# Ledger of designs, part 65: designed miniproteins, single chains, continued (3)

Each design is a single chain, and the fold is of that chain. pLDDT is the mean over its residues in the fold that is shown.

## One batch from the design tools (miniprotein)

Design m10248
Fold by ESMFold2-Fast:
Structure m10248 (fold): chain A 79 residues (1-79)
Amino acid sequence: SLESSITLARATVLVSSVEVLTKIAEKLKETNPEKAKKLIEEVEKDIAELRELLPQLPDAIQTQIEEKIRAVREKLEEI
């Protein structure tokens, strides 16, 4: 449906945001820990929004996004 296409597009944007912000936070953790912390808070907020969208997506896409969230959460534990 059109709604499914819009939800998929929104989820795709959020996944990209989460991945990019996590990489920036990882690079900033030693030089600017305060900014890294704020980026981590934004990443966690985006993950929460992604989890709300997951039930509306096809199972294969849900699995791919859950795997990406898991990888991001592992990186956040290192920061």
Scores: mean pLDDT 85

Design m10249
Fold by ESMFold2-Fast:
Structure m10249 (fold): chain A 68 residues (1-68)
Amino acid sequence: SMAKEIAEKMEKKLEEAGIKAEVTVEIGADGSVSVSIRLYPDKTSGEKKGEAVDEVIKLAEEENKKYN
């Protein structure tokens, strides 16, 4: 499904960047797309903890805008 494909793509990008996160994508009955990212900062490299939240938010906003 589109939701699963978006989630897998985002999770792969975050993992390659050294960020441990869980991506959840939900498609509403009206076709709206919602992307939620849960960051696990204790499992993200120490050097990236400060940037991880900003990077995760940017990726979520970009993917959400593509499919809304």
Scores: mean pLDDT 68

Design m10250
Fold by ESMFold2-Fast:
Structure m10250 (fold): chain A 76 residues (1-76)
Amino acid sequence: VAEEAEELKRKTLDSIDLLAARNTPEAAQEMLNVAEATSQKLKDLGARHPEVAELANKLGEEVEAYGKAKAAEVEA
């Protein structure tokens, strides 16, 4: 279960990096959408498995922060 949360984060960060390489405003918005969707999936995982809720929430916050940072780089 913890492995599932970590894998979800890793795959999402990889997807964000691919979107960032496009260097367009549309890709920046898509990065934010993907980060938000993954954060929600991690929250749902934590709700189903309270033992990993703290980890899942932390990973969700990291994904959102990474998405915002990459989106800001594309816009700059």
Scores: mean pLDDT 78

Design m10251
Fold by ESMFold2-Fast:
Structure m10251 (fold): chain A 105 residues (1-105)
Amino acid sequence: GTTSPLYIDEETALRIAEKVVEAIKQGKSLDEIAKLMRDELLKEGVIPKSVTVEDIKEELIALAEGKRTFKNPAVAGAVAQVLSRVYSLDPEAFEKLLELAKKEK
């Protein structure tokens, strides 16, 4: 099948989103959530191995501040896809994640 490089499969996005929601509800730190997202996206081949946990954190912070980032468009797209599903699954967990990101520098 042909997949857009800016999109991940719906099933994959939902699976990662479910893990992110669980981590948020368990009181995991932004670093732990960013690491979880990085490891899952890397495992699925959605992002290159050069992407760091810090790159994911920068995208989460940018999204929480309503800023658009172009440092890595593939990472930005993948993070946005996962977060869209997080919001659909649990809007309260999504808002808590944004609050955690806003408290970071």
Scores: mean pLDDT 77

Design m10252
Fold by ESMFold2-Fast:
Structure m10252 (fold): chain A 98 residues (1-98)
Amino acid sequence: AEELAEDIAEFRRAVAEQPTPAARNAARLLEIGKRLSEEEIERAREALKLPLEERRKINAELLEELRARDPELTAGLSDVAVTLAVELREFEEAVAAA
């Protein structure tokens, strides 16, 4: 097993045993990544290649669309939450494929 995959498994166990506000926020980001459309994921991927100012603008547009669908899921998120959620999703997929 990859050392990185073991670290992720340990992190998931720690989150399940001792849910903190930070762990709850991480779980919400992972949930957001699952609920994004393929088009929204593509927009987020392109935004990751752009300067921070433009990345925030695209995040704001994507968050507005998500808030219309699920206002509870989007409450209290950072101004780069959508691109962060996509990075986390791609990281999990890469680890699963390894």
Scores: mean pLDDT 72

Design m10253
Fold by ESMFold2-Fast:
Structure m10253 (fold): chain A 69 residues (1-69)
Amino acid sequence: MEEAAERARKAFLAGNPDEAAEIVADTMRKAGLPEGAEAGRLWVREAGKSGDPQTMAEAAEAALRAAGA
């Protein structure tokens, strides 16, 4: 979980929210939460549209914590 959150944050900071959303979705799927994966992907992607790296990182961390924390 921690490593997945770090990978998602790096993707956001690099300006690639789609990649961050995929990381979150994959992590939730591995946790046995298929519907959570879709919700997490949408949540992370929506935060990405703000263009604020801090907002993006917070969204990714929150989604990962909900999935595996």
Scores: mean pLDDT 70

Design m10254
Fold by ESMFold2-Fast:
Structure m10254 (fold): chain A 68 residues (1-68)
Amino acid sequence: SIAEEAEETLALYKAGKLSREEFAERLVALVRARAANPDVPASPALKELLELYRNDPELAALFARVAE
């Protein structure tokens, strides 16, 4: 599920097992999956992932590139 993928992505990122590029790719995929299912609320893990990228301008730039 989107929530489970968000939890896995957050855990891998916190463990330092994801590159910035891999993190951005996973986050874009999660955001797109949620946009396709607007009735599903954002999980706590997805909200934390979004806060992490908003506080990092390099991640924000990478997210924009991957999203296009």
Scores: mean pLDDT 74

Design m10255
Fold by ESMFold2-Fast:
Structure m10255 (fold): chain A 73 residues (1-73)
Amino acid sequence: MKEEIEKLKKKADIYETAANVARFLADAYRAQGPENAPLAERYRKTADEFEKKANEYKEQIDKMEKLLRELES
């Protein structure tokens, strides 16, 4: 269980970083002009998806950590 928690933490960090990069790219493409609006929108949606995955992993971590504490009590 502890190893699984560590793996989930790494996945959460990866997706959180990916979301931040995607948001940066969305903003950068938007700043370049209206011709890049579809690409900016794609990166924005990608950022939202990565953020959602990061949050899902964080929720799994919380549940597993609670279970681990219960088993160690």
Scores: mean pLDDT 83

Design m10256
Fold by ESMFold2-Fast:
Structure m10256 (fold): chain A 83 residues (1-83)
Amino acid sequence: TTVTVTFEGKMTPEEAAERAARAAQSLADAYGATSVTIKLTGENGKVAEATAPASADGIREAAQLAAEKVDGPVTKIEVTATT
């Protein structure tokens, strides 16, 4: 089973990484997820996606990697948890 949450609004890459990681951890805890996918859409039109095991370290690393790949302000966050 998959559950997805979406956030929209202009934010810094740091804000996007923190928000995405928090959402991913919340979904993983709520649904017993084994993996999470973080997808960020930048104001510059770049889309970055990272998948990680549903662990605090894995989630944080995936969020940071996705934000770094966007290389600019983020306008949309999509977080998917897989059980």
Scores: mean pLDDT 84

Design m10257
Fold by ESMFold2-Fast:
Structure m10257 (fold): chain A 100 residues (1-100)
Amino acid sequence: SVADEMRELAEELLEFLKPRASESMLRGLRQAYEAFIERVETMSPEAQEEALRVFRERVEELKRWAEENPDASLEELERQVLAALLATERELARIEAREA
């Protein structure tokens, strides 16, 4: 299912970030991703597929940034995580608005 694919993407990212991120950052990220998944589960099948694509792109972008910036500080990582969450929120809100 779309939800299962989103959870798999989220867990892979969380495991990748685990050595570099604080426990509080990982908990916050997990909570935000679970909230996104719950919202996506209420969407139509077409909107769910678009949401999965968007979610995958945002997760892959954050992972790529982290891979390209291995020496980034915890503060820089936190800023990138927040930026990724805000971008995901904006894109999901756009999809939800078109469903209305």
Scores: mean pLDDT 87

Design m10258
Fold by ESMFold2-Fast:
Structure m10258 (fold): chain A 95 residues (1-95)
Amino acid sequence: VDAQVAALTAAGKQIAELAKQAKAKGDKKSYKDLEEAGRIVDRARALVATGDPMDIAVAELALAVTSTALSQSKSPYSQEAAKILRETLDKINEA
């Protein structure tokens, strides 16, 4: 649980930084998409922190769907966020 929560905390910080970069470049669409992704990561962290297998499964599904949606964007910020979420999913599945 601790390693999974740490991975989600790190992912949330990275996505927040990407959102700031997108906003600074005037990419309003990516900024909004990344803010939504950050909220999904925060919810996933809360679910994973319960240690309940069903809560973890819901978190994994939400992260997978969000990663796929972000990967369909041509924005480099959204593509980097998709990569971060996929790597985070791998870490959750390893634990």
Scores: mean pLDDT 85

Design m10259
Fold by ESMFold2-Fast:
Structure m10259 (fold): chain A 74 residues (1-74)
Amino acid sequence: MEKIEELIRKAFEAKYPDPEVAEELAQRYLDILKELDRMAAVADPETRTALDFLKDMIIKDLEVEYKKAKEAAA
């Protein structure tokens, strides 16, 4: 969770220049990922694997968005 928290906060900071908006959206995103983790902890092994895959996809999407935001900012 710690590493993903940093990624999410930085991605939203890059996308939204208003720090208050960036912080609020980052927190909501973290809450969603925490819920996925909670579901994975009590799920069947197959479902847990699928939930972990979804988390990885969300992380990669954020990395791509962050990269595009940085490139757009000269």
Scores: mean pLDDT 75

Design m10260
Fold by ESMFold2-Fast:
Structure m10260 (fold): chain A 89 residues (1-89)
Amino acid sequence: SKEAEEAEKVQRLREALAGLKAAFEAGEISEEELVQALERAAAEVKKLGIPEALQLLLDFLKEILPLVKDPESQARLQALIAELEEALS
């Protein structure tokens, strides 16, 4: 069913975000690579239009923001948070 397909997409996003956080915390990816991956994820999630996926990514962005030290990277993540909050309004 369409609902089952959407649930599968949300689960894949959850796994992808967990992997991304693990790689970042392990120092395997830079802040620039992290932000680029999250910008791509935001574009895909907005295209899907699944509210649960939008909320999942928004929660993740709020969790990861305090771990990022570069001011430009912080500003880019804050812009993504604002875009996803607007999409959920």
Scores: mean pLDDT 88

Design m10261
Fold by ESMFold2-Fast:
Structure m10261 (fold): chain A 96 residues (1-96)
Amino acid sequence: SEVIDRLLELFKKEKITPQEVADAIKPLAEALGIKNPTYLAYLIFTEAVLRKSDIELAKKYTDDEDRAYVIALIANAASKLTDKSREEIIKIIYDL
């Protein structure tokens, strides 16, 4: 998934902006029918910042574990803006 790869690259930076996250997740927001990709990005960014220690911990693991963590962040944030299940959200992320 290009979305996962872009977000993994962004989360390696010491400073991340909501706009950088919005640009990376825009195709996902469109696929999920989320009308405000910037607000989805804000929720993902907020979750990532509040759980910084978890993100830094994930970066010490394999690429699969890092991807799993990023997927969990996106699914948790997106579930607040859509009626889709986390399983449906994860499937859409992989298709992108």
Scores: mean pLDDT 71

Design m10262
Fold by ESMFold2-Fast:
Structure m10262 (fold): chain A 78 residues (1-78)
Amino acid sequence: SPADVFEFLDRVIALAREAGDEAALKAAEEGRDQAPILLAGGSSPESVTVGAAVLVMRHASPELAARVRELMRETLAR
């Protein structure tokens, strides 16, 4: 659901802040800002979640990327 997308992005933002990963944090915040626009434009919650996760994982440390991947899997299983 759209609510699950926002919960996912808020959790990713929190993890990036805890890790001190500024590039991943910026990507996650951009994803959070874009999510309502993409959803209003007809993008599926699943596609928005995957797109944001992939962008964050490109910039994240391997450890943070693994955590983001796990959160993405959990979110998509709902």
Scores: mean pLDDT 85

Design m10263
Fold by ESMFold2-Fast:
Structure m10263 (fold): chain A 59 residues (1-59)
Amino acid sequence: SASQIAKLQQMIAQHQERIRELEELIARETDPLRRNILQLALSGEQVVIDRLEEKIKAL
């Protein structure tokens, strides 16, 4: 449904904003260990977006 797609798109937008914030933190991070932790968090956000996009395609 259109309303369900809109809700999923809103969730994707929220996770994309989190990725943007994580990318900014990674760009400023000089410690390799902390950078790796931030990159792991970014990868986790991407997995969530991929799942939400899969749900939209299944509708």
Scores: mean pLDDT 90

Design m10264
Fold by ESMFold2-Fast:
Structure m10264 (fold): chain A 82 residues (1-82)
Amino acid sequence: DKELEEKAIKAFEYNKEALLEQLKEALKSKSSIARYTAAKLAAILAKKYPEEVYKALGEELEKLLKDKDEKVRKAAKEALKN
């Protein structure tokens, strides 16, 4: 979704530290929906800002490659491709 991509990038450019901390917490959530959403947003951000995303979220994204939820694993893999 291009609108979601634009909003995510604008949020990152407004306050990257706050957004990355929010995403890091969401990636550690007990909710598979929260982990999935955060991983998808990380993948969107990694297309434009791969170094910043990997530096802040890389460890959590790598852990999600072994997640119990297949959709979470796929989203984490996409985030780490960049």
Scores: mean pLDDT 85

Design m10265
Fold by ESMFold2-Fast:
Structure m10265 (fold): chain A 66 residues (1-66)
Amino acid sequence: MVTEEELLKLLVAYIMGRPEEAKTKTFDELLKEAKITREQAKGILDTVRKYAPEVLKELEEEAKKL
């Protein structure tokens, strides 16, 4: 089962243009490098969920591999 934290971690890595970093770095490290907070990342995920559900589905499939 994909957790929201796994989705957030992958989303942040994707925003940075470095999806592979989701497998090697912690969520806190990715947030620090992206210069966003956990709450901001959650807000972005909510926006993706509302306006780009196909992107959310792709993120869920990739998060299953983490």
Scores: mean pLDDT 78

Design m10266
Fold by ESMFold2-Fast:
Structure m10266 (fold): chain A 85 residues (1-85)
Amino acid sequence: AEEEAYRAGYEQARLQGLQAVYVLGPEEAAKLLEEQAEAAEEEARRAKDPEEKAAYLGAAEGAREMARAAREDPERVAEEGAKLV
């Protein structure tokens, strides 16, 4: 349950991040994703339910990984995002 919630949050954030890079460009998307990761980490700290906490932690990790990918390999991330929009 917690592992599934974490994975679901991670994958959703990753897909949203790919779309954001394609739409906004890598620099603006990375900033947005870093903000989303911080917000998710705060929600995780406040969450009392283990599954809800896991989902937020997954979302935070997914967003941070996409932000990093956008900065390190913007062309590849933008190409992947283009397939989703």
Scores: mean pLDDT 83

Design m10267
Fold by ESMFold2-Fast:
Structure m10267 (fold): chain A 68 residues (1-68)
Amino acid sequence: APLTPEQRQIALNFLSEVALALEAAGETSVEALIAAIRARLPAFQERHGLSPEQAAALLAWLEAQLRA
């Protein structure tokens, strides 16, 4: 199934944290943001107890939001 509303809210909070960190570092590209999300996703998955399928769905959803 796609992400639940609660999982989407958690994903948006994660995106906000990553975006804020990248802006502080002077990074503004969508590519840099997606790369940072991918790099941080394993730790985020472990922290929130997400399955590999849920983590993949979250990444795909976030990439779609950033490219919209």
Scores: mean pLDDT 75

Design m10268
Fold by ESMFold2-Fast:
Structure m10268 (fold): chain A 62 residues (1-62)
Amino acid sequence: MKVAITKGPDGELMAHGVTSHSVATLEAGRQALLDLGSEKGAALADAVLQRSRQLQQQRQQS
């Protein structure tokens, strides 16, 4: 996903301006990378999933 330009304080994608939907944005990006079917895309998709989990964990406490 090419929309991710700047990281926020929690590693969030600030460039989107999607504070309420950051997790959904990351999940959509992960799915797009998987759909490409590349080996490198799969590794990037896993990294996106890890970040998505971290954001969900952080939201759960805030």
Scores: mean pLDDT 55

Design m10269
Fold by ESMFold2-Fast:
Structure m10269 (fold): chain A 56 residues (1-56)
Amino acid sequence: SSAIQDLQAQIDALKAQMPSLDEKQQKAAKRKIVSLQVALSIIQIGEELDRELEER
């Protein structure tokens, strides 16, 4: 889905920016990445459930 693609793109962008950030910004970026990964997992679980319901 577009939501999964958008979240993955944001994670990838933050990871790419990481070497250019200071220590405080890196900590904030790492926390943001974790939050985005949690959101991604929740959406993936929801889409998997929706897909199984559509297949039935």
Scores: mean pLDDT 81

Design m10270
Fold by ESMFold2-Fast:
Structure m10270 (fold): chain A 60 residues (1-60)
Amino acid sequence: MLKGTSTVTDKDGNKYTVTAEGETPEEVARAARDSLEKQGLKVENTPLGAAMGGAGAAAA
């Protein structure tokens, strides 16, 4: 099981940090997206596929 922390910046420059778990990177990314969407956040131009706390993939 993988854990990933992703930081997403919305269009207004607000930063949101989401931690998600899954068996694969894709599941972690999906869980992170689901959490952001539940909070009413719009994710634009943000590659959630790299939500495993690695490369800078969450900046807009």
Scores: mean pLDDT 63

Design m10271
Fold by ESMFold2-Fast:
Structure m10271 (fold): chain A 71 residues (1-71)
Amino acid sequence: MSEEERAREIAQVRAEIDDLETQLKNAKSKEELEKLSLRAYMLAVVAGTLGDREAYERAMKLVKEIEEKLK
């Protein structure tokens, strides 16, 4: 993967995490929370693969926050 392609993918993952944070604040149903949890976990895996530790930790924090809300 080129350095330019990697930077673009990292930017996309970070943008999707930002969108997820916004959606989490507006989520009202258990079904919405479950869908957001799956998306957050997938974003964590992608961020980890790209070597973006900050994005990985942000995505994992979202997973934990959603799991706490689903209790």
Scores: mean pLDDT 83

Design m10272
Fold by ESMFold2-Fast:
Structure m10272 (fold): chain A 100 residues (1-100)
Amino acid sequence: SKDELLKKIKELFEQIKNSKDLNKVVELLHEINDIIQEAMETLDKEEALELLEETKKEFEKSFDEALSKETDPERKKYLEYLRDLFLMQIDTAIEALKKK
């Protein structure tokens, strides 16, 4: 199920890259966080860490691409805020798993 969860996460990141609706981007990030919680509850520690590390890489790629294409300064600032918030959340989850 690790591969199935990762596939869902990648599909959600593709939707984020193609969305111009910031509310939709926030909803998609919530769905990714729900999958991360499921992974932390259902996968062993090593598989969960692997999923979170890959999720972080996919997130960084997707948001870098979205930010590079964003021409509205206010939207760009909000996307940068969402990026920083998500990176903080995923880094916290990775650290929590490493301590178990």
Scores: mean pLDDT 84

Design m10273
Fold by ESMFold2-Fast:
Parts: structure tokens; sequence; C-alpha cells
Structure m10273 (fold): chain A 66 residues (1-66)
């Protein structure tokens, strides 16, 4: 379901943030890529756009830690 995919994307974004806090940049990148794939397959919604914004913020953080 779309709700399950949104929940999985949110979980990957949370896992990416945790990986960034540990300095695990490879794990962070992998989780952000998985979240992006899940969100790209979903129809437009407020929840999808909010998660895309969270993903972008985490991606920006990853770039600053390289």
Amino acid sequence: SDEARLARAAAHIAAARAALERGDLVSAQTHLMEAYVLLSELPPSAEREALLAELRAAGDRLQTLR
C-alpha cells in the first residue's frame, strides 16, 4: 500500500540520520537512495512531499560530512 511505502521511506530516512550521527556515510547514502526509490514510485501527496523535504535535508547533511 502507499501508506506502507511512506512508512518504509520514513524509516529509511530515520536510519540515514542515525548513520550520519555515527559517521557511517556509506550506510547513510544507501538508506537515502532506498527512501528516494520508494518516494519516486508514489503518487503526489502532502506526506510524500514532506518526506522528500526530509530526504533532501539529510542528503545536504551527508554532503557537508564528506
Scores: mean pLDDT 87

Design m10274
Fold by ESMFold2-Fast:
Parts: structure tokens; C-alpha cells; sequence
Structure m10274 (fold): chain A 79 residues (1-79)
């Protein structure tokens, strides 16, 4: 569930995502931002596989701009 039973690890990972990845997905569709977002998001998801908040946020970014679809694709391959 998105709202219940988050561990300390999940809360920390979601905060890291919000601080490190979410700004890259909203700073404009530059290749450098996309590559960095993939790298950092994959590292975070290794600790919290199938985290629905992170996956949903990346999905929303990809819907807003299809250039971010490659971030979503990479995360889905790893989860």
C-alpha cells in the first residue's frame, strides 16, 4: 500500500528519491537529467524493490514528457 506499513528503509528511500531524482524529472527533458535520474533511481530501488510511490512518480513524469519513458523502462527492467 502507498499509505500503510512503510519501513524506515522505505521512508528514507522515498525521501532520497524526492531529493535526488524527482527534481531531475521536473528540471526539463535534458539527456543529462534523464541519465542521472535513471542511475540514482535504480540505486534507490535496489533497496526498496517495487516501491509503488517511486514507480508511480516516474510513470507520471513519463506521461508528462515521453522522453522520461526511458527512466520508467529501466526501473521496470530492474523490478
Amino acid sequence: SLLASASEEEIEAEREYREKVAPLLRSGPKEENIEKAKEVALEILKRVPNNLLILLDVTVAAVEDPRYLEVLKELLKAN
Scores: mean pLDDT 76

Design m10275
Fold by ESMFold2-Fast:
Structure m10275 (fold): chain A 87 residues (1-87)
Amino acid sequence: MSEEVIKELEDLLVRAILAIAERRRDEFRASLDRILGLVEKYFPEETARLRALVAEAEAAFAAGDYDRALAIVQEMGRLVAERVRKS
Protein backbone atom coordinates (compact mmCIF):
# COMPACT_ATOMS: atom_id res chain seq x y z
CA MET A 1 0.00 0.00 0.00
CA SER A 2 1.28 3.48 -0.84
CA GLU A 3 2.41 6.02 1.80
CA GLU A 4 -0.02 8.46 0.12
CA VAL A 5 -3.03 6.26 1.05
CA ILE A 6 -1.81 5.94 4.67
CA LYS A 7 -1.38 9.73 4.93
CA GLU A 8 -4.85 10.35 3.44
CA LEU A 9 -6.41 7.94 5.98
CA GLU A 10 -4.55 9.68 8.84
CA ASP A 11 -5.59 13.14 7.58
CA LEU A 12 -9.24 12.01 7.26
CA LEU A 13 -9.22 10.60 10.83
CA VAL A 14 -7.87 13.94 12.13
CA ARG A 15 -10.54 15.79 10.08
CA ALA A 16 -13.28 13.58 11.62
CA ILE A 17 -12.01 14.37 15.15
CA LEU A 18 -11.95 18.12 14.35
CA ALA A 19 -15.49 17.90 12.92
CA ILE A 20 -16.67 16.37 16.24
CA ALA A 21 -14.99 19.20 18.20
CA GLU A 22 -16.56 21.83 15.88
CA ARG A 23 -19.98 20.03 15.70
CA ARG A 24 -19.72 20.01 11.87
CA ARG A 25 -21.93 17.05 10.91
CA ASP A 26 -21.53 17.32 7.11
CA GLU A 27 -17.71 17.32 7.36
CA PHE A 28 -17.86 14.43 9.85
CA ARG A 29 -20.00 12.35 7.46
CA ALA A 30 -17.84 13.26 4.42
CA SER A 31 -14.66 12.22 6.28
CA LEU A 32 -16.18 8.88 7.37
CA ASP A 33 -17.52 8.16 3.85
CA ARG A 34 -14.04 8.81 2.36
CA ILE A 35 -12.36 6.59 5.00
CA LEU A 36 -14.85 3.80 4.18
CA GLY A 37 -14.18 4.17 0.43
CA LEU A 38 -10.40 3.88 0.95
CA VAL A 39 -10.80 0.83 3.23
CA GLU A 40 -13.14 -0.86 0.69
CA LYS A 41 -10.47 -0.32 -2.00
CA TYR A 42 -7.28 -1.21 -0.07
CA PHE A 43 -8.48 -3.43 2.85
CA PRO A 44 -11.66 -5.12 1.53
CA GLU A 45 -11.64 -7.75 4.34
CA GLU A 46 -12.05 -4.95 6.94
CA THR A 47 -14.97 -3.30 5.09
CA ALA A 48 -17.83 -4.93 7.07
CA ARG A 49 -16.21 -4.05 10.43
CA LEU A 50 -15.48 -0.45 9.38
CA ARG A 51 -18.97 0.01 7.86
CA ALA A 52 -20.46 -0.96 11.25
CA LEU A 53 -18.16 1.52 13.05
CA VAL A 54 -19.10 4.30 10.57
CA ALA A 55 -22.82 3.64 11.18
CA GLU A 56 -22.29 3.72 14.98
CA ALA A 57 -20.21 6.93 14.79
CA GLU A 58 -22.84 8.70 12.63
CA ALA A 59 -25.62 7.57 15.03
CA ALA A 60 -23.63 8.80 18.06
CA PHE A 61 -22.99 12.21 16.41
CA ALA A 62 -26.70 12.53 15.47
CA ALA A 63 -27.65 11.72 19.10
CA GLY A 64 -25.26 14.42 20.42
CA ASP A 65 -23.05 11.73 22.01
CA TYR A 66 -19.77 13.30 20.91
CA ASP A 67 -17.67 11.34 23.43
CA ARG A 68 -18.91 8.08 21.87
CA ALA A 69 -18.39 9.41 18.32
CA LEU A 70 -14.78 10.30 19.25
CA ALA A 71 -14.17 6.85 20.82
CA ILE A 72 -15.43 5.14 17.64
CA VAL A 73 -13.20 7.32 15.38
CA GLN A 74 -10.24 6.40 17.63
CA GLU A 75 -11.16 2.70 17.20
CA MET A 76 -11.17 3.22 13.40
CA GLY A 77 -7.68 4.72 13.74
CA ARG A 78 -6.47 1.65 15.65
CA LEU A 79 -7.84 -0.72 12.97
CA VAL A 80 -6.14 1.30 10.21
CA ALA A 81 -2.82 1.37 12.13
CA GLU A 82 -2.96 -2.41 12.72
CA ARG A 83 -3.66 -3.12 9.03
CA VAL A 84 -0.83 -0.81 7.88
CA ARG A 85 1.57 -2.60 10.27
CA LYS A 86 0.50 -6.08 9.00
CA SER A 87 0.61 -5.10 5.31
Scores: mean pLDDT 83

Design m10276
Fold by ESMFold2-Fast:
Structure m10276 (fold): chain A 60 residues (1-60)
Amino acid sequence: STQDIVKTVKEMQEKYNLSDEEVSEVMQRVADLRERENLSDQEIIDELRKLMEEIAERRK
């Protein structure tokens, strides 16, 4: 559900200390993937987690 996606985004943003701009970029990429690839909500959440973790890794 959209609420589960939003909740996951907020939890990941707080966990990794991501900026609002970084979150917006991830959300836009996930929205594009949802439209093109016909992903399930769970697949969207998984991709979102992966993208946010990659951003966090860049901050090392």
Scores: mean pLDDT 75

Design m10277
Fold by ESMFold2-Fast:
Structure m10277 (fold): chain A 100 residues (1-100)
Amino acid sequence: MEEEIKKLEEKIEKEIEELIKLVKEGKIKPGESREELSEAEKKIEEALKLMVEELSDEDLEAILNKDYEKLNEAAKKAYELLKKAKEILIKKFKEELEKK
């Protein structure tokens, strides 16, 4: 049980890091209005919009390096949204495991 949760947490963290790298490279844009987004997906989309519109490359590197003292208000908000999305995904996964 704990090993499966750790693997999921590591996978989500890697996906978030890859997402931030894609934003830094200009390869990802918030743009698909999905009418039925999950709560986690809504938080990710809001974070993506902040990262593309308000964050510099230095702000994105500070998030990747977990250098919290260098984060401006927009970078802190983006990081907190990604953290909340991770928590929602982990909670949903735990609930699905408990149903078996």
Scores: mean pLDDT 70

Design m10278
Fold by ESMFold2-Fast:
Structure m10278 (fold): chain A 60 residues (1-60)
Amino acid sequence: KEKAIEEISKYTSKEEAEEIVEAFLSGNTEKAAELIRKVGKEKGTDAAQEISKALIDAKQ
């Protein structure tokens, strides 16, 4: 969890990173996808890809 929040915080706020991680890990994939798309729209496709990678790594 902590590592994913740290990685995602490079592309958004720490608060939003925590919200994304909690939504994803709690199974609220629709909310997580909406938040990731919002970051991708604001910061670009590369940011959305890195966030998705960090979330997958967080499940290990």
Scores: mean pLDDT 78

Design m10279
Fold by ESMFold2-Fast:
Structure m10279 (fold): chain A 89 residues (1-89)
Amino acid sequence: REKAIELLKSDDPEVVAEGVRLLLELLTPEERELLIKGLEAFAKKHGIDLTFSLDPEEFAEAVRKLLEKLTPEQRKILREGLVNLAKSF
């Protein structure tokens, strides 16, 4: 948990993606589904067409791609959301 939170606080999209991979190991299948729906809604709101997989490695790669397409302000919002989610478990 603590290691995932530390990685999610990074400014490097690749490091944040590794943090998401570790976070997925802490989530139930139902919680992963809700996270996917939330991320897809966030991406769509910002005009980004991305599909998220339940596979942890593919999911982390999709998060990395999402972060690369976002503005600095949007990246900060997403990272803070992921950190808050990690702290809730």
Scores: mean pLDDT 74

Design m10280
Fold by ESMFold2-Fast:
Structure m10280 (fold): chain A 65 residues (1-65)
Amino acid sequence: DSKSRVEKQLSMLSQETLNALSLDQRVALVALISDGASPEELADWLAAQGADAAAEQLRAAAANS
């Protein structure tokens, strides 16, 4: 279920971090999660987009799982 995967991955990010992402970045993030991207792949993509705080939060959440 792609919706459950999206909700789970997005819950790893704080509301402030999500609000800092552009609409285009959030749409692309949801698409990548739906395509089965790993937390590490998502973090690398977010860092490439300049969303360093979101990338760090995902890496930390993945390391603690």
Scores: mean pLDDT 78

Design m10281
Fold by ESMFold2-Fast:
Structure m10281 (fold): chain A 108 residues (1-108)
Amino acid sequence: SVEEIKERLYELIEKYKKLPIEKLIGYILRIIGLEIDLRLGIPVSLSLEEALELIAAAIVFYVELNKPELALRYVEIVARALIAQGTPRELAEELVEAAREVIAELYP
């Protein structure tokens, strides 16, 4: 459910807030690599747990930079990668919805 995903995202966000920005850049570069692979038609492989970690890292990184629209854009890349590998579209859409709500709650 969206609510269960939000709870897990908040847990990961609290963990990732403790990382220096330089470490968060590593996660952002991983998401950029996924977008490049998707554009070139290269097969992607991503666990649900890894997807949640990447989403949480993108939210933390771009919230600190006061750029919520970029956070959502990177979340959408992760969701597209999940769909491309065969994850049900409905689950990927729930991840985007949960992330959108979390971003909105962090930017009142």
Scores: mean pLDDT 87

Design m10282
Fold by ESMFold2-Fast:
Structure m10282 (fold): chain A 60 residues (1-60)
Amino acid sequence: SKKEYIIKLMEELFRKAAKVLSKEEFEKLVDEELDYLRTVLDDDTVEEIEKIAKKILAEK
């Protein structure tokens, strides 16, 4: 589905970003991306993406 594809793309983006950004820079990127996604995606899709981002941040 489009939802599954978008979630997978966002996970790949965040995992790549986490490798090159500091924890603070990564948190800022996640906040900015989630703010944008809340304007274009439904709440449950954004919630799944936020959960993935928080998991990646916890691994830093």
Scores: mean pLDDT 85

Design m10283
Fold by ESMFold2-Fast:
Structure m10283 (fold): chain A 68 residues (1-68)
Amino acid sequence: SKAEKALEKYLSKLSPKARDIWEKVMTESLEEATKYVKEVENLSEEIARGIVEAIRTMIELIKEEAEA
């Protein structure tokens, strides 16, 4: 789909570490993605959850713009 292509193109512009985080947000549950970010970035659960929520919002915006 146009949304999937736009998302893949965006991911290609991210650093390897950021891309790994985004892929976890896309493929795992909110809880599992939060755990991953908390562990790899050594952050608090609150901050890790905030990052995952922000990434989810960005993913939806990228998809909406591609389908517009």
Scores: mean pLDDT 83

